# Designs tried in a protein design run: designed miniproteins, single chains. Part 85

Each design is a single chain, and the fold is of that chain. pLDDT is the mean over its residues in the fold that is shown.

## One batch from the design tools (miniprotein)

Design m2966
Fold by ESMFold2-Fast:
Structure m2966 (fold): chain A 71 residues (1-71)
Amino acid sequence: SVAQIRQLYSQTLQQLETASREEALELMRELAKQLKSLGASDDTILNVLLGLADQTGLLSPEEVREIVKEV
């Protein structure tokens, strides 16, 4: 549901605030897997992860696209 996606987004954003780059990569992979298990489309997963990457500056758009391809 949209509410579950928003909750995961907010939780992951909070975790990313203190994360290293390596921790951020793992957090984003875990989020992508969780979103896929909820039935989110690849486009939805990409948009969520790109939003988090943009807000934190920890990951490039290219790194986000690779994570989405791997799930």
Scores: mean pLDDT 85

Design m2967
Fold by ESMFold2-Fast:
Structure m2967 (fold): chain A 97 residues (1-97)
Amino acid sequence: MAKIVDLKAEALSPTKIKVTFTLESEEEGEYKVIVKVYDAATGKLVGQDSITVKAGEKAEIVIEGVEPNKTYIVKVRVFDKDGKLVDEAETTVTVPA
């Protein structure tokens, strides 16, 4: 079963965050990953992206739409070739002033 490991989010600029993780799986193949970023105070979706990641690959995704002095919840969902949700993880990031 595919699993998200080492999920991290960091602020690259006042408007951008970088999300990194590794996808571990005993099954070979490609997975669709959807990353959504929410304002932690309001629950509002501020940005999202999707990428195709191979088993064992480290993924890096840059998401725009964040603001300084705010904390965001980063939710990552992994889907198999049949569109089934196989893993999800979340982390937080605070964008500095």
Scores: mean pLDDT 84

Design m2968
Fold by ESMFold2-Fast:
Structure m2968 (fold): chain A 97 residues (1-97)
Amino acid sequence: GKEEALRLAEEAKRAAEEGRGKEAARLVLQAGKELSKSYDKKTLDLLMETAEIAAKRGLREVVEAVLEALLELLKTNPEHLLELIGRILRVIGLLID
């Protein structure tokens, strides 16, 4: 649910800040799965912050996990298409430097 998605996203951000790329990526994917059932903009903002932190640290697997989560949300929450496309393009920008 929404509360669990938020908690997972906060844990993912912490793991990325600490350089724990594999754990951060796993937590991002779990947060994305919870978000697909209960869309929450605050949790999405935390995933975007996690991608930015990961990109600066060279944790490519975390940036890729955020992209995967956003693409899954695009399939499950089509009413948020425009917002999700904007976020996806920003994350792709992080992957190409």
Scores: mean pLDDT 87

Design m2969
Fold by ESMFold2-Fast:
Structure m2969 (fold): chain A 82 residues (1-82)
Amino acid sequence: SEEQRQRVQELIEHFEEVAESSGSPVAQRNVKVFKYALQLFEENPQLTKEQLVQAIIEQFNISQETAEQDVKLMEALGIKFA
């Protein structure tokens, strides 16, 4: 949804500011992951949580546990899934 995409964009801007001010590797990584998620939501507004986890695993070549933690962070920060 537009509301979902707007929230992701706000979080990207927040993490970019944290990365610029602190040099935090976690914030830098979050920018990359959330930008990829935003791209996927723009391509498929009905993208499920499970589909996002699988896409993150493939895109970043990371474990399922790490990708699930990324998506849990998105939910905790107010991103709603279909």
Scores: mean pLDDT 86

Design m2970
Fold by ESMFold2-Fast:
Structure m2970 (fold): chain A 69 residues (1-69)
Amino acid sequence: MIKKGKEIGEEEGGRAILEAAERGQPLEEMRREGVKAFREALLKSGLSKEDAEKLVKEYEKRLQESISP
């Protein structure tokens, strides 16, 4: 179920980003930690590797756009 996997992925990704921010990590590391947690959560939620990678790419782009260029 893509919708459910995406929701849990965003929750885990957001948590990882906040934890990295609390440790004073630079924005690039925060994004990396978020993307890693997002990917892992999608795979654990039962998404195929192909579907997970598509959502990961979209998530990476959104995080990059949310941080001022």
Scores: mean pLDDT 76

Design m2971
Fold by ESMFold2-Fast:
Structure m2971 (fold): chain A 68 residues (1-68)
Amino acid sequence: SEAEKEELRVRLTLQAARKIQDLADKEGLSDAEMVKRLLEADRTIRKLIAEGKSEEEIQKALDEVVKK
């Protein structure tokens, strides 16, 4: 359902945001760089949910986006 997709999107976006914040705290990312990575993460999540990818596949793709 659309509600289930939205819940998944919100959960994955929060996970990505926390990982980006942790990386910023450890490696000194600028606010601009954090925002860019978060926007890229959101785009990746939306695309993969639309393609019917599993949560595990989306998490793997998000790790690549965060680790840029």
Scores: mean pLDDT 83

Design m2972
Fold by ESMFold2-Fast:
Structure m2972 (fold): chain A 57 residues (1-57)
Amino acid sequence: MNIEKAEKAVKALEEAGDKALTEKAQKLLDEMKKSKDEEEQERIAEEILFLLQVRQQ
């Protein structure tokens, strides 16, 4: 599910130690949880996953 996938991505960023990206991803996750639009949730999830891709090794 998109929210669970996004939560895992935020945790991965936290574990990677990038505080700025983790804070940005957490804010996006909070907005996703408040959204009632599935398309908006999907777009926010893609943004979080993109942040993880940029920093993942």
Scores: mean pLDDT 77

Design m2973
Fold by ESMFold2-Fast:
Structure m2973 (fold): chain A 95 residues (1-95)
Amino acid sequence: VDERINKGLELLEKGLKEKDLETAEEGLLLLGQALGQRTTDPEKIAKIGEGAQRVLGGLKEDNKEEIAEGLELIAEASIDPEVAAKLKELAEKFK
C-alpha cells in the first residue's frame, strides 16, 4: 500500500468536506505524484492534471458538477482499481 495514496485520499476527502482549497490541493498533489509514478502514459498523466484542476476550480466556485467530473477523470487515469473506486465513490457524493 502506497502511504502517499492513502494520505492524498484522506486530505482530498477532508478538503472537499470542509471546502478547504489548501487541504484539497495537498491531497491532489500527493495523489498526482503517486499515480504519475505508476504510469508512463502521457494521456493518463494529462487526465490526472486536468481532473485536479477541475476539482479545485469546482471547489472554488462551489460547482459540484465540476468536482464530480474532475474526480471521475482522475479515477479513469488511475491504474489502481482501489484508488479508482474510492475516487468514483467520492464523485457520487457531488452528483
Scores: mean pLDDT 80

Design m2974
Fold by ESMFold2-Fast:
Structure m2974 (fold): chain A 83 residues (1-83)
Amino acid sequence: HMSVQEIIDTLERLIAELEAQAATASGERRAVLERMRDRVQAILQQVRALSQTQSDDAVIAAFFAQMGALMAELKREVEALES
């Protein structure tokens, strides 16, 4: 039921929310929000690029792979804070 356009729209809304939160944040919190925005922006750019040349199924699969990589990165950052 998820379309490539729904993925793009969701990522664009998430970027806007992260930018709004970063604008009212300071110090470390702002830096974290800006890094997260940049990661989501990179995923959006990949999804848009793939949507021009690949099937919707391939684009959706690539999106889930990128989200998996982002979650693995977040897990490593949390583990580093606990060390």
Scores: mean pLDDT 80

Design m2975
Fold by ESMFold2-Fast:
Parts: sequence; C-alpha cells; structure tokens
Structure m2975 (fold): chain A 84 residues (1-84)
Amino acid sequence: MEAEIEALVEEMKPLAEKAREGDPEAREKLAELVEKALPLVLEELERRGLSEAEKEIAEYRLRKLAEALRNQQPLELYSIPPLP
C-alpha cells in the first residue's frame, strides 16, 4: 500500500502545479489520481490509528478536491464547512 500511494503522489506532483495554473487536462488527470488514492489513503490512516473524525475529514477533503478539479472550480473554493 505505501509503495502504491508513493507512486500516485509522484504522479500527482507535476499535475498539481499545472492544475493550480488552471490546466483542465491536468485537473482531470489529478482528479482521477486523487480518486484512485482515496481508498488507499483511508486504509493507511486506519492502520496508523487516526481517529474516525480525522479519516472523515481526509475523505471529505479528497472528494471535494476531485470534484473541484473535474468541474474546473478554483481550488480555494473546495473548503470543508466549519462545524459549530
């Protein structure tokens, strides 16, 4: 799992720079990689003993990031709403 996550992160790094510049193809590819990484990240967080709240936040952030990337939204708009 760790090696697979590391490979995905290395693929994401150059795409992240282009995605921040607004490249729609880079955003689409980055969103796909985020979606592929999501189950692996959640499994790794569970193995590390992170709280359920932390796992839920991580899942929400990654899903919102992928959605914002696919819909070509500014990345700063995919924030997690504050809880009271």
Scores: mean pLDDT 71

Design m2976
Fold by ESMFold2-Fast:
Structure m2976 (fold): chain A 85 residues (1-85)
Amino acid sequence: SMIEELREQVREIEALLRELGVEDKEAALEALELIALGNRDYAALGRRVGLSPELLRRLAEEARRRGLDMLAPAILALVEGVESV
């Protein structure tokens, strides 16, 4: 199931953010799930996220290495949203 795979990948991203010392990750996880489900308003989602573009790019690299194929492109889209402010 696409929804079950997405939820599993979101849990892995949450664990990665925890490993990176990110405490307030809820807005980022919500934005990534919405983007993975087809939301294209990257700028609006980026305005809610308190993570740096550098941190998000590192997160995308780790997601790619772990085979998180739904979330790696979503993280890169979120980088564009954060940088569009």
Scores: mean pLDDT 84

Design m2977
Fold by ESMFold2-Fast:
Structure m2977 (fold): chain A 76 residues (1-76)
Amino acid sequence: MVLSDEQIQAIIDEAVEKGLMDISELRDLARSYGAKEPEDTAIALIIQDAMQKEKINREAVREQIRNILNGEPFVL
């Protein structure tokens, strides 16, 4: 099933608040909100990239995830 914007935002917020940086942890978080392969891995990669930056724009991260779920290619 396609994730809602609210579910995507909740994944981002929980990842940031817990300081999750590992792909496996981020993928497990995405799956807990209903993500399936390959969306779970895509979400994990985008959040990991964002977490490596000094400042995180959570809205921009949510839009990147949404665009990938709509079939758009993403760039890191």
Scores: mean pLDDT 74

Design m2978
Fold by ESMFold2-Fast:
Structure m2978 (fold): chain A 97 residues (1-97)
Amino acid sequence: LNERLIKLSKEAKKGNKEAQRQVDFAAVGLVLRAVGEGYDAILIAPEVEKTVLGPLAQALRDILGDRAVVVDASEFPEEGLIAFAKKEDLSDVRPIP
């Protein structure tokens, strides 16, 4: 994840509505990138809700619905709490950049 998106998600968690709007737009961009690269789901660790990425994770769930899969932390790649995946093949997992 880029530093700008992390900063925006941190500000959104503090209740900044403008930052939340920017996070929502970034979430749309991430979904479009995932689909363009052949992924149809996003894996989200439950612990992300307690981090500065909570607002981003919620925006992704709001866009994807059933395509945003909450998984046990043991199934996540070492590189992050949010990853692109194929819902039918969770071995093909890519951390979001």
Scores: mean pLDDT 71

Design m2979
Fold by ESMFold2-Fast:
Structure m2979 (fold): chain A 92 residues (1-92)
Amino acid sequence: SAEEAAEEVRELLEKSSPKETREASISAAVQLIRYGLVEEARQIVEAGEKGDNIEAAKLIREAVLKLSDKQAEEVLRAVRAGIESARLLEKL
């Protein structure tokens, strides 16, 4: 459900590093733009650039709750992909 996806996003981001937060925020924002949530995506990118994981978690959770269950799951997938990308880049 969108509510379950929103809670998983919150849990993932509240424990994320600044680099993980940045990558997750960019990935989520791209997906939100596809769904027409352009202003929400802009605010999320700004929070991610600051490395503010608590603000990013709040904003992405609020955006996900506006989406269908399928769209919410795609945003959760994007958040997970962003975190994994940040972790892989740290190996360089």
Scores: mean pLDDT 89

Design m2980
Fold by ESMFold2-Fast:
Structure m2980 (fold): chain A 58 residues (1-58)
Amino acid sequence: QAAADAAVDALLHRLMGEAKRLSGELTEQGKSFTEIGLEVQRLAERGRAEIAAVRAAL
């Protein structure tokens, strides 16, 4: 229980860091808000799958 919560929390912190970095990189590349939003959505979908895999393993 506590181990599962800790693993999910660590994964969420990593995903938030990736989203912030990705948004910054895409902004520097001159990408539109729509393009940035789509890439962040793809990252969120990937993260949701990773969380499900962690829960299935525990």
Scores: mean pLDDT 78

Design m2981
Fold by ESMFold2-Fast:
Structure m2981 (fold): chain A 90 residues (1-90)
Amino acid sequence: MAEELLELMKERIRKVGKGGKAAEIAIRALEEITRLLIERAGEEVATAILEGWLNPLDEEAQERGREIEETYPELLEEADAILRRAAEEI
């Protein structure tokens, strides 16, 4: 489920960032993106996107990500905007 993947990703970010400001900003961006994906495309699509980000070498997850990108190009643009904003804060 998307929420379970989100919590796993947040834990990894906290460990790497040692709870610093950069980690906090990254976690907030990830939470915002996950909510956006669930609200606009549903939990199944959100789960597929998060699985792709978590497992970049998983061919099946990457293929599902490409299908979603073709179906929801505007949604991925909004997610990229959130990531760019977070990167500027770091």
Scores: mean pLDDT 74

Design m2982
Fold by ESMFold2-Fast:
Structure m2982 (fold): chain A 59 residues (1-59)
Amino acid sequence: SAEMEKLIEEVKNLPDEKKLKLAKKLGLPSDSVETATAFLVYAIKESSVELAKKILSLI
């Protein structure tokens, strides 16, 4: 969906510091910015739009 695509782009465009913080808050791998970004994008894609918005609100 267009809304989910926007949420994915929002995650990809987060500052590296916020990507790492968000991944840590979600218990996702955060050993590198690349790893954190990949798992955050995966988590957003596998979630509902409502859950994705809640995830992004944690930062």
Scores: mean pLDDT 83

Design m2983
Fold by ESMFold2-Fast:
Structure m2983 (fold): chain A 106 residues (1-106)
Amino acid sequence: MSVEEALEILRESLEAIRSSTDPDVLIKALERALEALRSAGVNDEVVRLALEVAEEALRKSAPEDTEVLEKALELGMEALEYATSLEVINRAIGVILRAIGKLLEA
């Protein structure tokens, strides 16, 4: 997958999450975002957009949305692996900690 294709998928995923409260839509969007991030690899713009997708999904999710939270956690962990700046590392850690916190409440 090209970086341009990955960015398009990530933008579509972010819009899907912003436009819906349906956990199935959030799960599908997170899965597409994770695939795009994995396929593009180390790219700062892709990693930043993947983190926005995870952050938005976490804002929309309740503790009962365990699959959404697990996918957001996975996306945050993958973003951390590809992060090259302290700002992006801190954002990824923030996503991971928020996802774990919500999962522990369920």
Scores: mean pLDDT 85

Design m2984
Fold by ESMFold2-Fast:
Structure m2984 (fold): chain A 118 residues (1-118)
Amino acid sequence: MEPVLTNEQLVSLADSLIGDVQTLQTRLSKAGKLSPQQQKIIYQTIQNLDHIKEFFKSHTLSEEQSREVAHYLHHAGIHVQLGLRHAEEGNYQLALEHMELALKYVEEAVEIMRQAQQ
């Protein structure tokens, strides 16, 4: 069971994920392995993480919703780290597959935030 994170901890987690995604983008770009579709996936991941940061600067979720967001961001972080490792090893296909999974988990976190506003 995921611990309840504070808003400050959730903002810090999202900010760290943005940094890791930008590092992955730089490595893939230098290797010449970024297609327009892959650039869009990276951009969308950064945009969604920035949206999560901005949300938690001014809004509070329930304890249960906060745990769900933390769960999805934690799993997104695992996939970004695996993507970075695979990119370092020259396995760019696996790096991109892990980036796509990270985006999916970030989108789930955004959906929890959207539901909380209704």
Scores: mean pLDDT 81

Design m2985
Fold by ESMFold2-Fast:
Parts: C-alpha cells; sequence; structure tokens
Structure m2985 (fold): chain A 57 residues (1-57)
C-alpha cells in the first residue's frame, strides 16, 4: 500500500535504481514495484528499497 513508512533497519543501495535509507527514517512509498520492492521518495530522491526493511506508520 502506498503511504508513509518507517525504516526498521538501515539499507544500503546496491544498484543505481536503489536508494540508501537510514534506520528510523520516514519514507513516502509512491508505488509497489513487486512483492519484495517498493518505490520510495526521501530527501528529494526516488528509488527502490526492499519492502522487508519498512513498516507502515
Amino acid sequence: MVGLYRAVESYEAKTPEEVSVPKGMLVKVLEVVSDEWVLVELFGSKGKVPKSVLEEV
């Protein structure tokens, strides 16, 4: 579901399509890319992160 999520652990981007997310950061989920990946926006940047590192707030 699109909306506001919080990172439960830090994530380091492994490809140019991904973004790094600090633990505890609030991110806006823009769309669900797959069962395991979501497109997020933080600090004006957009990219995908694993859904498993996020929890809905």
Scores: mean pLDDT 80

Design m2986
Fold by ESMFold2-Fast:
Structure m2986 (fold): chain A 65 residues (1-65)
Amino acid sequence: MSEEERKKITDETIEKAKELLKSDKLPEQFRERLEELVKEVESQENPDEKTVEELGLYVAWLLGL
């Protein structure tokens, strides 16, 4: 994966996560976990692929609820 492609995927995943965090329908326990994952990704200048994938999978799972 290219650096540009990786950054685009990371940014899009963070945007989707933040959109879910704005929803009043998200249960508190899921909100707390989502906030932790977003903070982990945002705390890294070059986020690990695994960390970004974990956030993306969690976002996808929450959207499937």
Scores: mean pLDDT 77

Design m2987
Fold by ESMFold2-Fast:
Structure m2987 (fold): chain A 113 residues (1-113)
Amino acid sequence: SMEEAKEYYEKGKKAFEEGDLVAAARNYLKAIELDPNYAEAYANLGKVYYKIAQLEDDEKVRKYYLEKAVEAYEKALELDPNNEEARKNLEELAKNEPLVKEKAEKVLEKFKD
């Protein structure tokens, strides 16, 4: 149900605030499973993947999570083109992350005004 999806979304937010990135991702993924149109859950899942990437020393693993972050933000914008958080975080990735700059810029181009 939408109410159950929201419960997992709120659990994901609390886990993220506590620094439990694994629990945050798991709860956002459960929210998405229950409501595949949950744009905010995709936007927050992108934030989790970006935070994981920032903690990774291995460039290949870092790139993997940065690409997952871009894909989550793209899905958030596909579901809600007015999602300011997803757009702003994609702009930040395009500006600051050379490994995914082109991928992030292509998504931003797709959703430009």
Scores: mean pLDDT 90

Design m2988
Fold by ESMFold2-Fast:
Structure m2988 (fold): chain A 73 residues (1-73)
Amino acid sequence: SMSEEALDLWMAVLKSIFKRNPGIEEIIDVQKLADQLGMSPSTVTKRLYELEKEGVIKIEKDGKNIKLTGSEK
C-alpha cells in the first residue's frame, strides 16, 4: 500500500541519517507519525524496534514519545 511504501521510505531515510550522524538523538511522537502515515502506532513502533535490533538505533521512552539515539560505537 502507499502508506506502507511511505513508512518504508521514512525508515530508510531515518536509517541513513543515523548512520551518517553518529551520536545524534531524535524525539518521535509515534502517535502523530502514525496518524500522518495512515498506520497504527504499533506498526510504526515495530519498524523502529527492527532498526534497534539491526543495531542502528537505541530506543528509550520519553513520556508519550520515544527517543532514538544512534548506536554506533
Scores: mean pLDDT 79

Design m2989
Fold by ESMFold2-Fast:
Structure m2989 (fold): chain A 59 residues (1-59)
Amino acid sequence: SAASRALVRKLAAEVGLTLSGGEVATLAAAYDRAIAAGIPQASAEGAIRNYLRDKAAAA
């Protein structure tokens, strides 16, 4: 969704990453699937934040 893509972009910006549209779409789809599976919003957001932080640290 547009909201999930906006969330992913916001989280990427917090760690200084610029993501491609494809990367944003992939992470937003993963977030949407987690929410649909009953994972709490805070936990799903935390998983994306941790992924992006690790990605930023590796760069």
Scores: mean pLDDT 83

Design m2990
Fold by ESMFold2-Fast:
Structure m2990 (fold): chain A 77 residues (1-77)
Amino acid sequence: SQLAQQALQYVRDGDIDKAKQLVLKALRQQGLDEQAKEAEELINQSPDKGSAVATLAVGVRQGRPDAAIEALRSMLE
């Protein structure tokens, strides 16, 4: 996904809000609206939003958004 790749670049640049917007848009473009809503809530609750967005972006890029969301849940435990 081009959006997930660009989100990772924004994480590297320190623009976490833009990275978050792009990775959530990538999920919604794949028809994963429920996953996008859950991911946004998990990112907002994360103590490290940059790491949370990067984790989600990597998973989306690899075609494994389900695994990325499970990793986000684990970051909150």
Scores: mean pLDDT 84

Design m2991
Fold by ESMFold2-Fast:
Structure m2991 (fold): chain A 55 residues (1-55)
Amino acid sequence: KTYEAPDRAALTRRLALEPEIAAALDAQGEFPTPEAAQDFIIEKARELGYELRIT
């Protein structure tokens, strides 16, 4: 799957709607910062083989 967004925050919001990523977020619980949550989402998306673009 390919995901495109204007910035990292928009990209991670879109990725968090994917069932596999949403389940991983629920399992992980709370993050200390929004940036930590964004890093987790991007790492999980790459692990799942998603192509990510920021335009």
Scores: mean pLDDT 79

Design m2992
Fold by ESMFold2-Fast:
Structure m2992 (fold): chain A 72 residues (1-72)
Amino acid sequence: MKTRLVKVEMSNHRSHPGERRILLYISRDGTVDVREVSEEEFNELIKELGAKLTGSVEFPDGTRISVYEAEV
């Protein structure tokens, strides 16, 4: 079974300089779950799943999208 995770990182200009908002899309068995996570929560999840970075793109507005894949 293949799980795909899409990490969307956005600058949060409303809070503090350097604060980032992270939205995580989890695709598994044709279902998609979306949640907002901290960097720490994301790093723990990636470690637990053994997920690997497969692609990353940064947009001109500073938004970064990274795709990870795991077999679970």
Scores: mean pLDDT 75

Design m2993
Fold by ESMFold2-Fast:
Structure m2993 (fold): chain A 65 residues (1-65)
Amino acid sequence: SLEEARALISRLVAEGRLTNQDLAALGKAVVEGDEERIDAVAERAGLTPEQKQALADYIRAGIEG
């Protein structure tokens, strides 16, 4: 869910595994449909495929309203 994705983001940021710069890069990549950049950020943060999808969906929902 979007609520669970928000909790995941907060946890990863608190653990230092995902930075504010990574979140900004993900936002741009989601808007532009740049799947390679989404994959690169997820790999650096050590995200599972499911966590990557949840974060992308969360960002997309925030952009689209």
Scores: mean pLDDT 78

Design m2994
Fold by ESMFold2-Fast:
Structure m2994 (fold): chain A 85 residues (1-85)
Amino acid sequence: SLEAAVQLMKALRSLTDEELARVARILGVTPQELRDLAESINPELAKKVYERLQSLTEEERAEVARILGLTPEQLIDGAKALSEL
């Protein structure tokens, strides 16, 4: 949903540089790619992040969600919604 997409973007924008770097490391993307996802609609980048999230273990996904202050379901729904824009 659009609400899930907006929630994920706001969560990404609220991270410190250290938290952003940690999330990027777990996802196997650059901190800059996560900054870009937070600031602008980029469905191709969102699709990359969504695919990376699906390749993670449940524990890794839960850790990313925890850093963002989201549930794992909200994280997945947000990334999927951004990828479909």
Scores: mean pLDDT 86

Design m2995
Fold by ESMFold2-Fast:
Structure m2995 (fold): chain A 79 residues (1-79)
Amino acid sequence: SLLDEAIELVDKYLKGEVSLEEVKEAAREVIEAGLVKPESVESLESDDPLLVSIALGVSKVAEAVERAIRRREERRRRE
């Protein structure tokens, strides 16, 4: 997924294997795909790679939480 690819690029940047520009390009693709909440967009557009990494991680956790909420709603419809 674009989120996983962006997280991998941040890890490579921290190892000195890719440029910050490549990380920012991947973050833009994640934003354009609608994979992040509006509140995280400012952090993803940041020049601070740590803020970008945190925002990507939070977005991945949010995706998992949304799946858990949907499971709960299905259970409630059966009760």
Scores: mean pLDDT 69

Design m2996
Fold by ESMFold2-Fast:
Parts: sequence; C-alpha cells; structure tokens
Structure m2996 (fold): chain A 74 residues (1-74)
Amino acid sequence: DDDLVRASDDFVAGRISEEELRAFLEGHGQRLLDDTEARHPDTSQEELDKLRSEIRTHFQRHLDRLLERRRARQ
C-alpha cells in the first residue's frame, strides 16, 4: 500500500532508521493479522501463527532487499 511504499522509500533515502522501518513493518503485519481474524473469526491460532510467520518471512526478504539498495547507494 502507499504507506509501505513511502516507508520503504524513506528508508532507502536515509530519512528513517532501520528500527523505524522494522516498527512500521511489525505494525503493518499486525494489521493484516487483525483484518484476517475479523473477516474469518473461526481462524485457528495455528493458522494465525502460520500467517504471522509468512508475513515475517515476506517482510524480512523485503527488508533485506531495501538494506542492499540503501548500502549500494551510500
């Protein structure tokens, strides 16, 4: 979404820290989990834990790519 794009661009440009980006990604992932639970209230804890793990893996890969881009431009 626009917020994720903005946070990613701000990080690569050096306007926010890695801690700020990680905090943003954690908050974004929690919103995705909350939205899933709200839409599917019968979602098991195991399914939510799996989704959380998948979201964390996706965001870690995203962060790794942004770190590489930031390092390459410094």
Scores: mean pLDDT 80

Design m2997
Fold by ESMFold2-Fast:
Structure m2997 (fold): chain A 87 residues (1-87)
Amino acid sequence: SIEEELRKALEEVRELAEKHLSPEEAAQIDRLVEEAERALREGRLEETKRLLSQIGARLHLWAARLPELREELMKLAARLGEIAKQL
């Protein structure tokens, strides 16, 4: 399902943040992910899409700062955008 694809994508965001960002930055990403998961559970699809857009924007900024992860982060941001279109 699209919801399962979203959960997997959000888990990848969380894992990359924990591994490569500061604890403070990882915590900020965790909050956005938790908000998106909660909005999805509550059927708030427009809020879910907005939060996915915010996560995607952060991944773009992250890709500019971490060139070794750029391809992976940009693909993940694109995947979140495509999932958002299907919600």
Scores: mean pLDDT 86

Design m2998
Fold by ESMFold2-Fast:
Structure m2998 (fold): chain A 87 residues (1-87)
Amino acid sequence: DEESLKLFKEGLELISQGKYKEGIDKVAQGIIGFQKAGDFDSAKNAAKEALKLMKDKKHQQELLNKLKELGADKDIIDFVEKLIKEQ
């Protein structure tokens, strides 16, 4: 979905500017949008890219918490948790 990709890209830009609260919210919305479209590969790749941009565990954990809040599927949650723990 083009809208999910736009939300994700806007979120990454906000995170790069240090606007973590707004950026994480938009990134999470983009990931959920990919999931709702059945595109779990794009959802997981989006989460991975956001985690690579956020070097600190605090903001990585905030993204995970936001995904849980928005009702992300267990497969996406497990994928994100594994990436955070193995960094």
Scores: mean pLDDT 87

Design m2999
Fold by ESMFold2-Fast:
Order: C-alpha cells, then structure tokens, then sequence
Structure m2999 (fold): chain A 50 residues (1-50)
C-alpha cells in the first residue's frame, strides 16, 4: 500500500498526468497505464531512483 502511493506519484511525473488519474490495482500493470514500452522503461528508471 505505501509503495502504491509512491508509485502513483512517480507514474504521475513520468506520464505528466495528475496523480488522481493513476489507478493501481493488483491486476493493473505499467503497460495498461502507459500502453507502450518507452514509458515502461522510464518508469523502471524512476522506480530505481526511489
């Protein structure tokens, strides 16, 4: 749960979208949120920074 809050903020920064638009459930993946491999790569780098 705590990591989900941090993930939402990171995804928000990567996607340039408001954090409230980022919905993460157990079945939701980075791909579903971004839809492409470039954003997935950017996410992975941001997560490592965390």
Amino acid sequence: DKKLEELKRIISEVLKRPVEDIVLDDTTTFRELGGNGILRGDLDKALEKL
Scores: mean pLDDT 64

Design m3000
Fold by ESMFold2-Fast:
Structure m3000 (fold): chain A 81 residues (1-81)
Amino acid sequence: MEERRKKIRELAEKTADNLRKAESPEQVREIAKQAADEFLELDATPEEISEAVRIIRDKVSDAEATVVAGEIYKKLLEKKK
C-alpha cells in the first residue's frame, strides 16, 4: 500500500481530532495552517487533499473543513508566487 496515502489519511484523522478540541476560531486557524503545511510536505495530490477534507468535514463540521481547505489553497498559491 502507498505509505504516503496512509500518512495523509492519518493526518486528516489527527487534524479532525485537534479541531474538535479547539476552543476558539484562532486555534482552528492555527490547526488548519499546521495541517496545510504537513499535507504539502507529504506532496499530497488534489484527490488526496479532497479525501482528507471530506474526512475532516464528516468528523467535525463543514465550516472547519472549509478553513483547512482554504489554508491548503492559500499555501499552494504562495508556492506558485
Scores: mean pLDDT 78

Design m3001
Fold by ESMFold2-Fast:
Structure m3001 (fold): chain A 65 residues (1-65)
Amino acid sequence: MEEQPESSEMARFIGRAFGMPSPEEAERWAREQGLSEEEIALARKVAQAMRDVEAWVAERAAAKR
């Protein structure tokens, strides 16, 4: 299957998208990579998930201090 050789690249892609703090930034980055609309949407979702996690961590840290 063609998917299998791409698995590690997909993991890198997701990791890089996680490094984008905003969905807009992730969308721009994905477009610059020449990715399809589906990949752009995925990058946006990954960045949003990262922001949600960051918000949760920050909220918890603030509540502790």
Scores: mean pLDDT 70

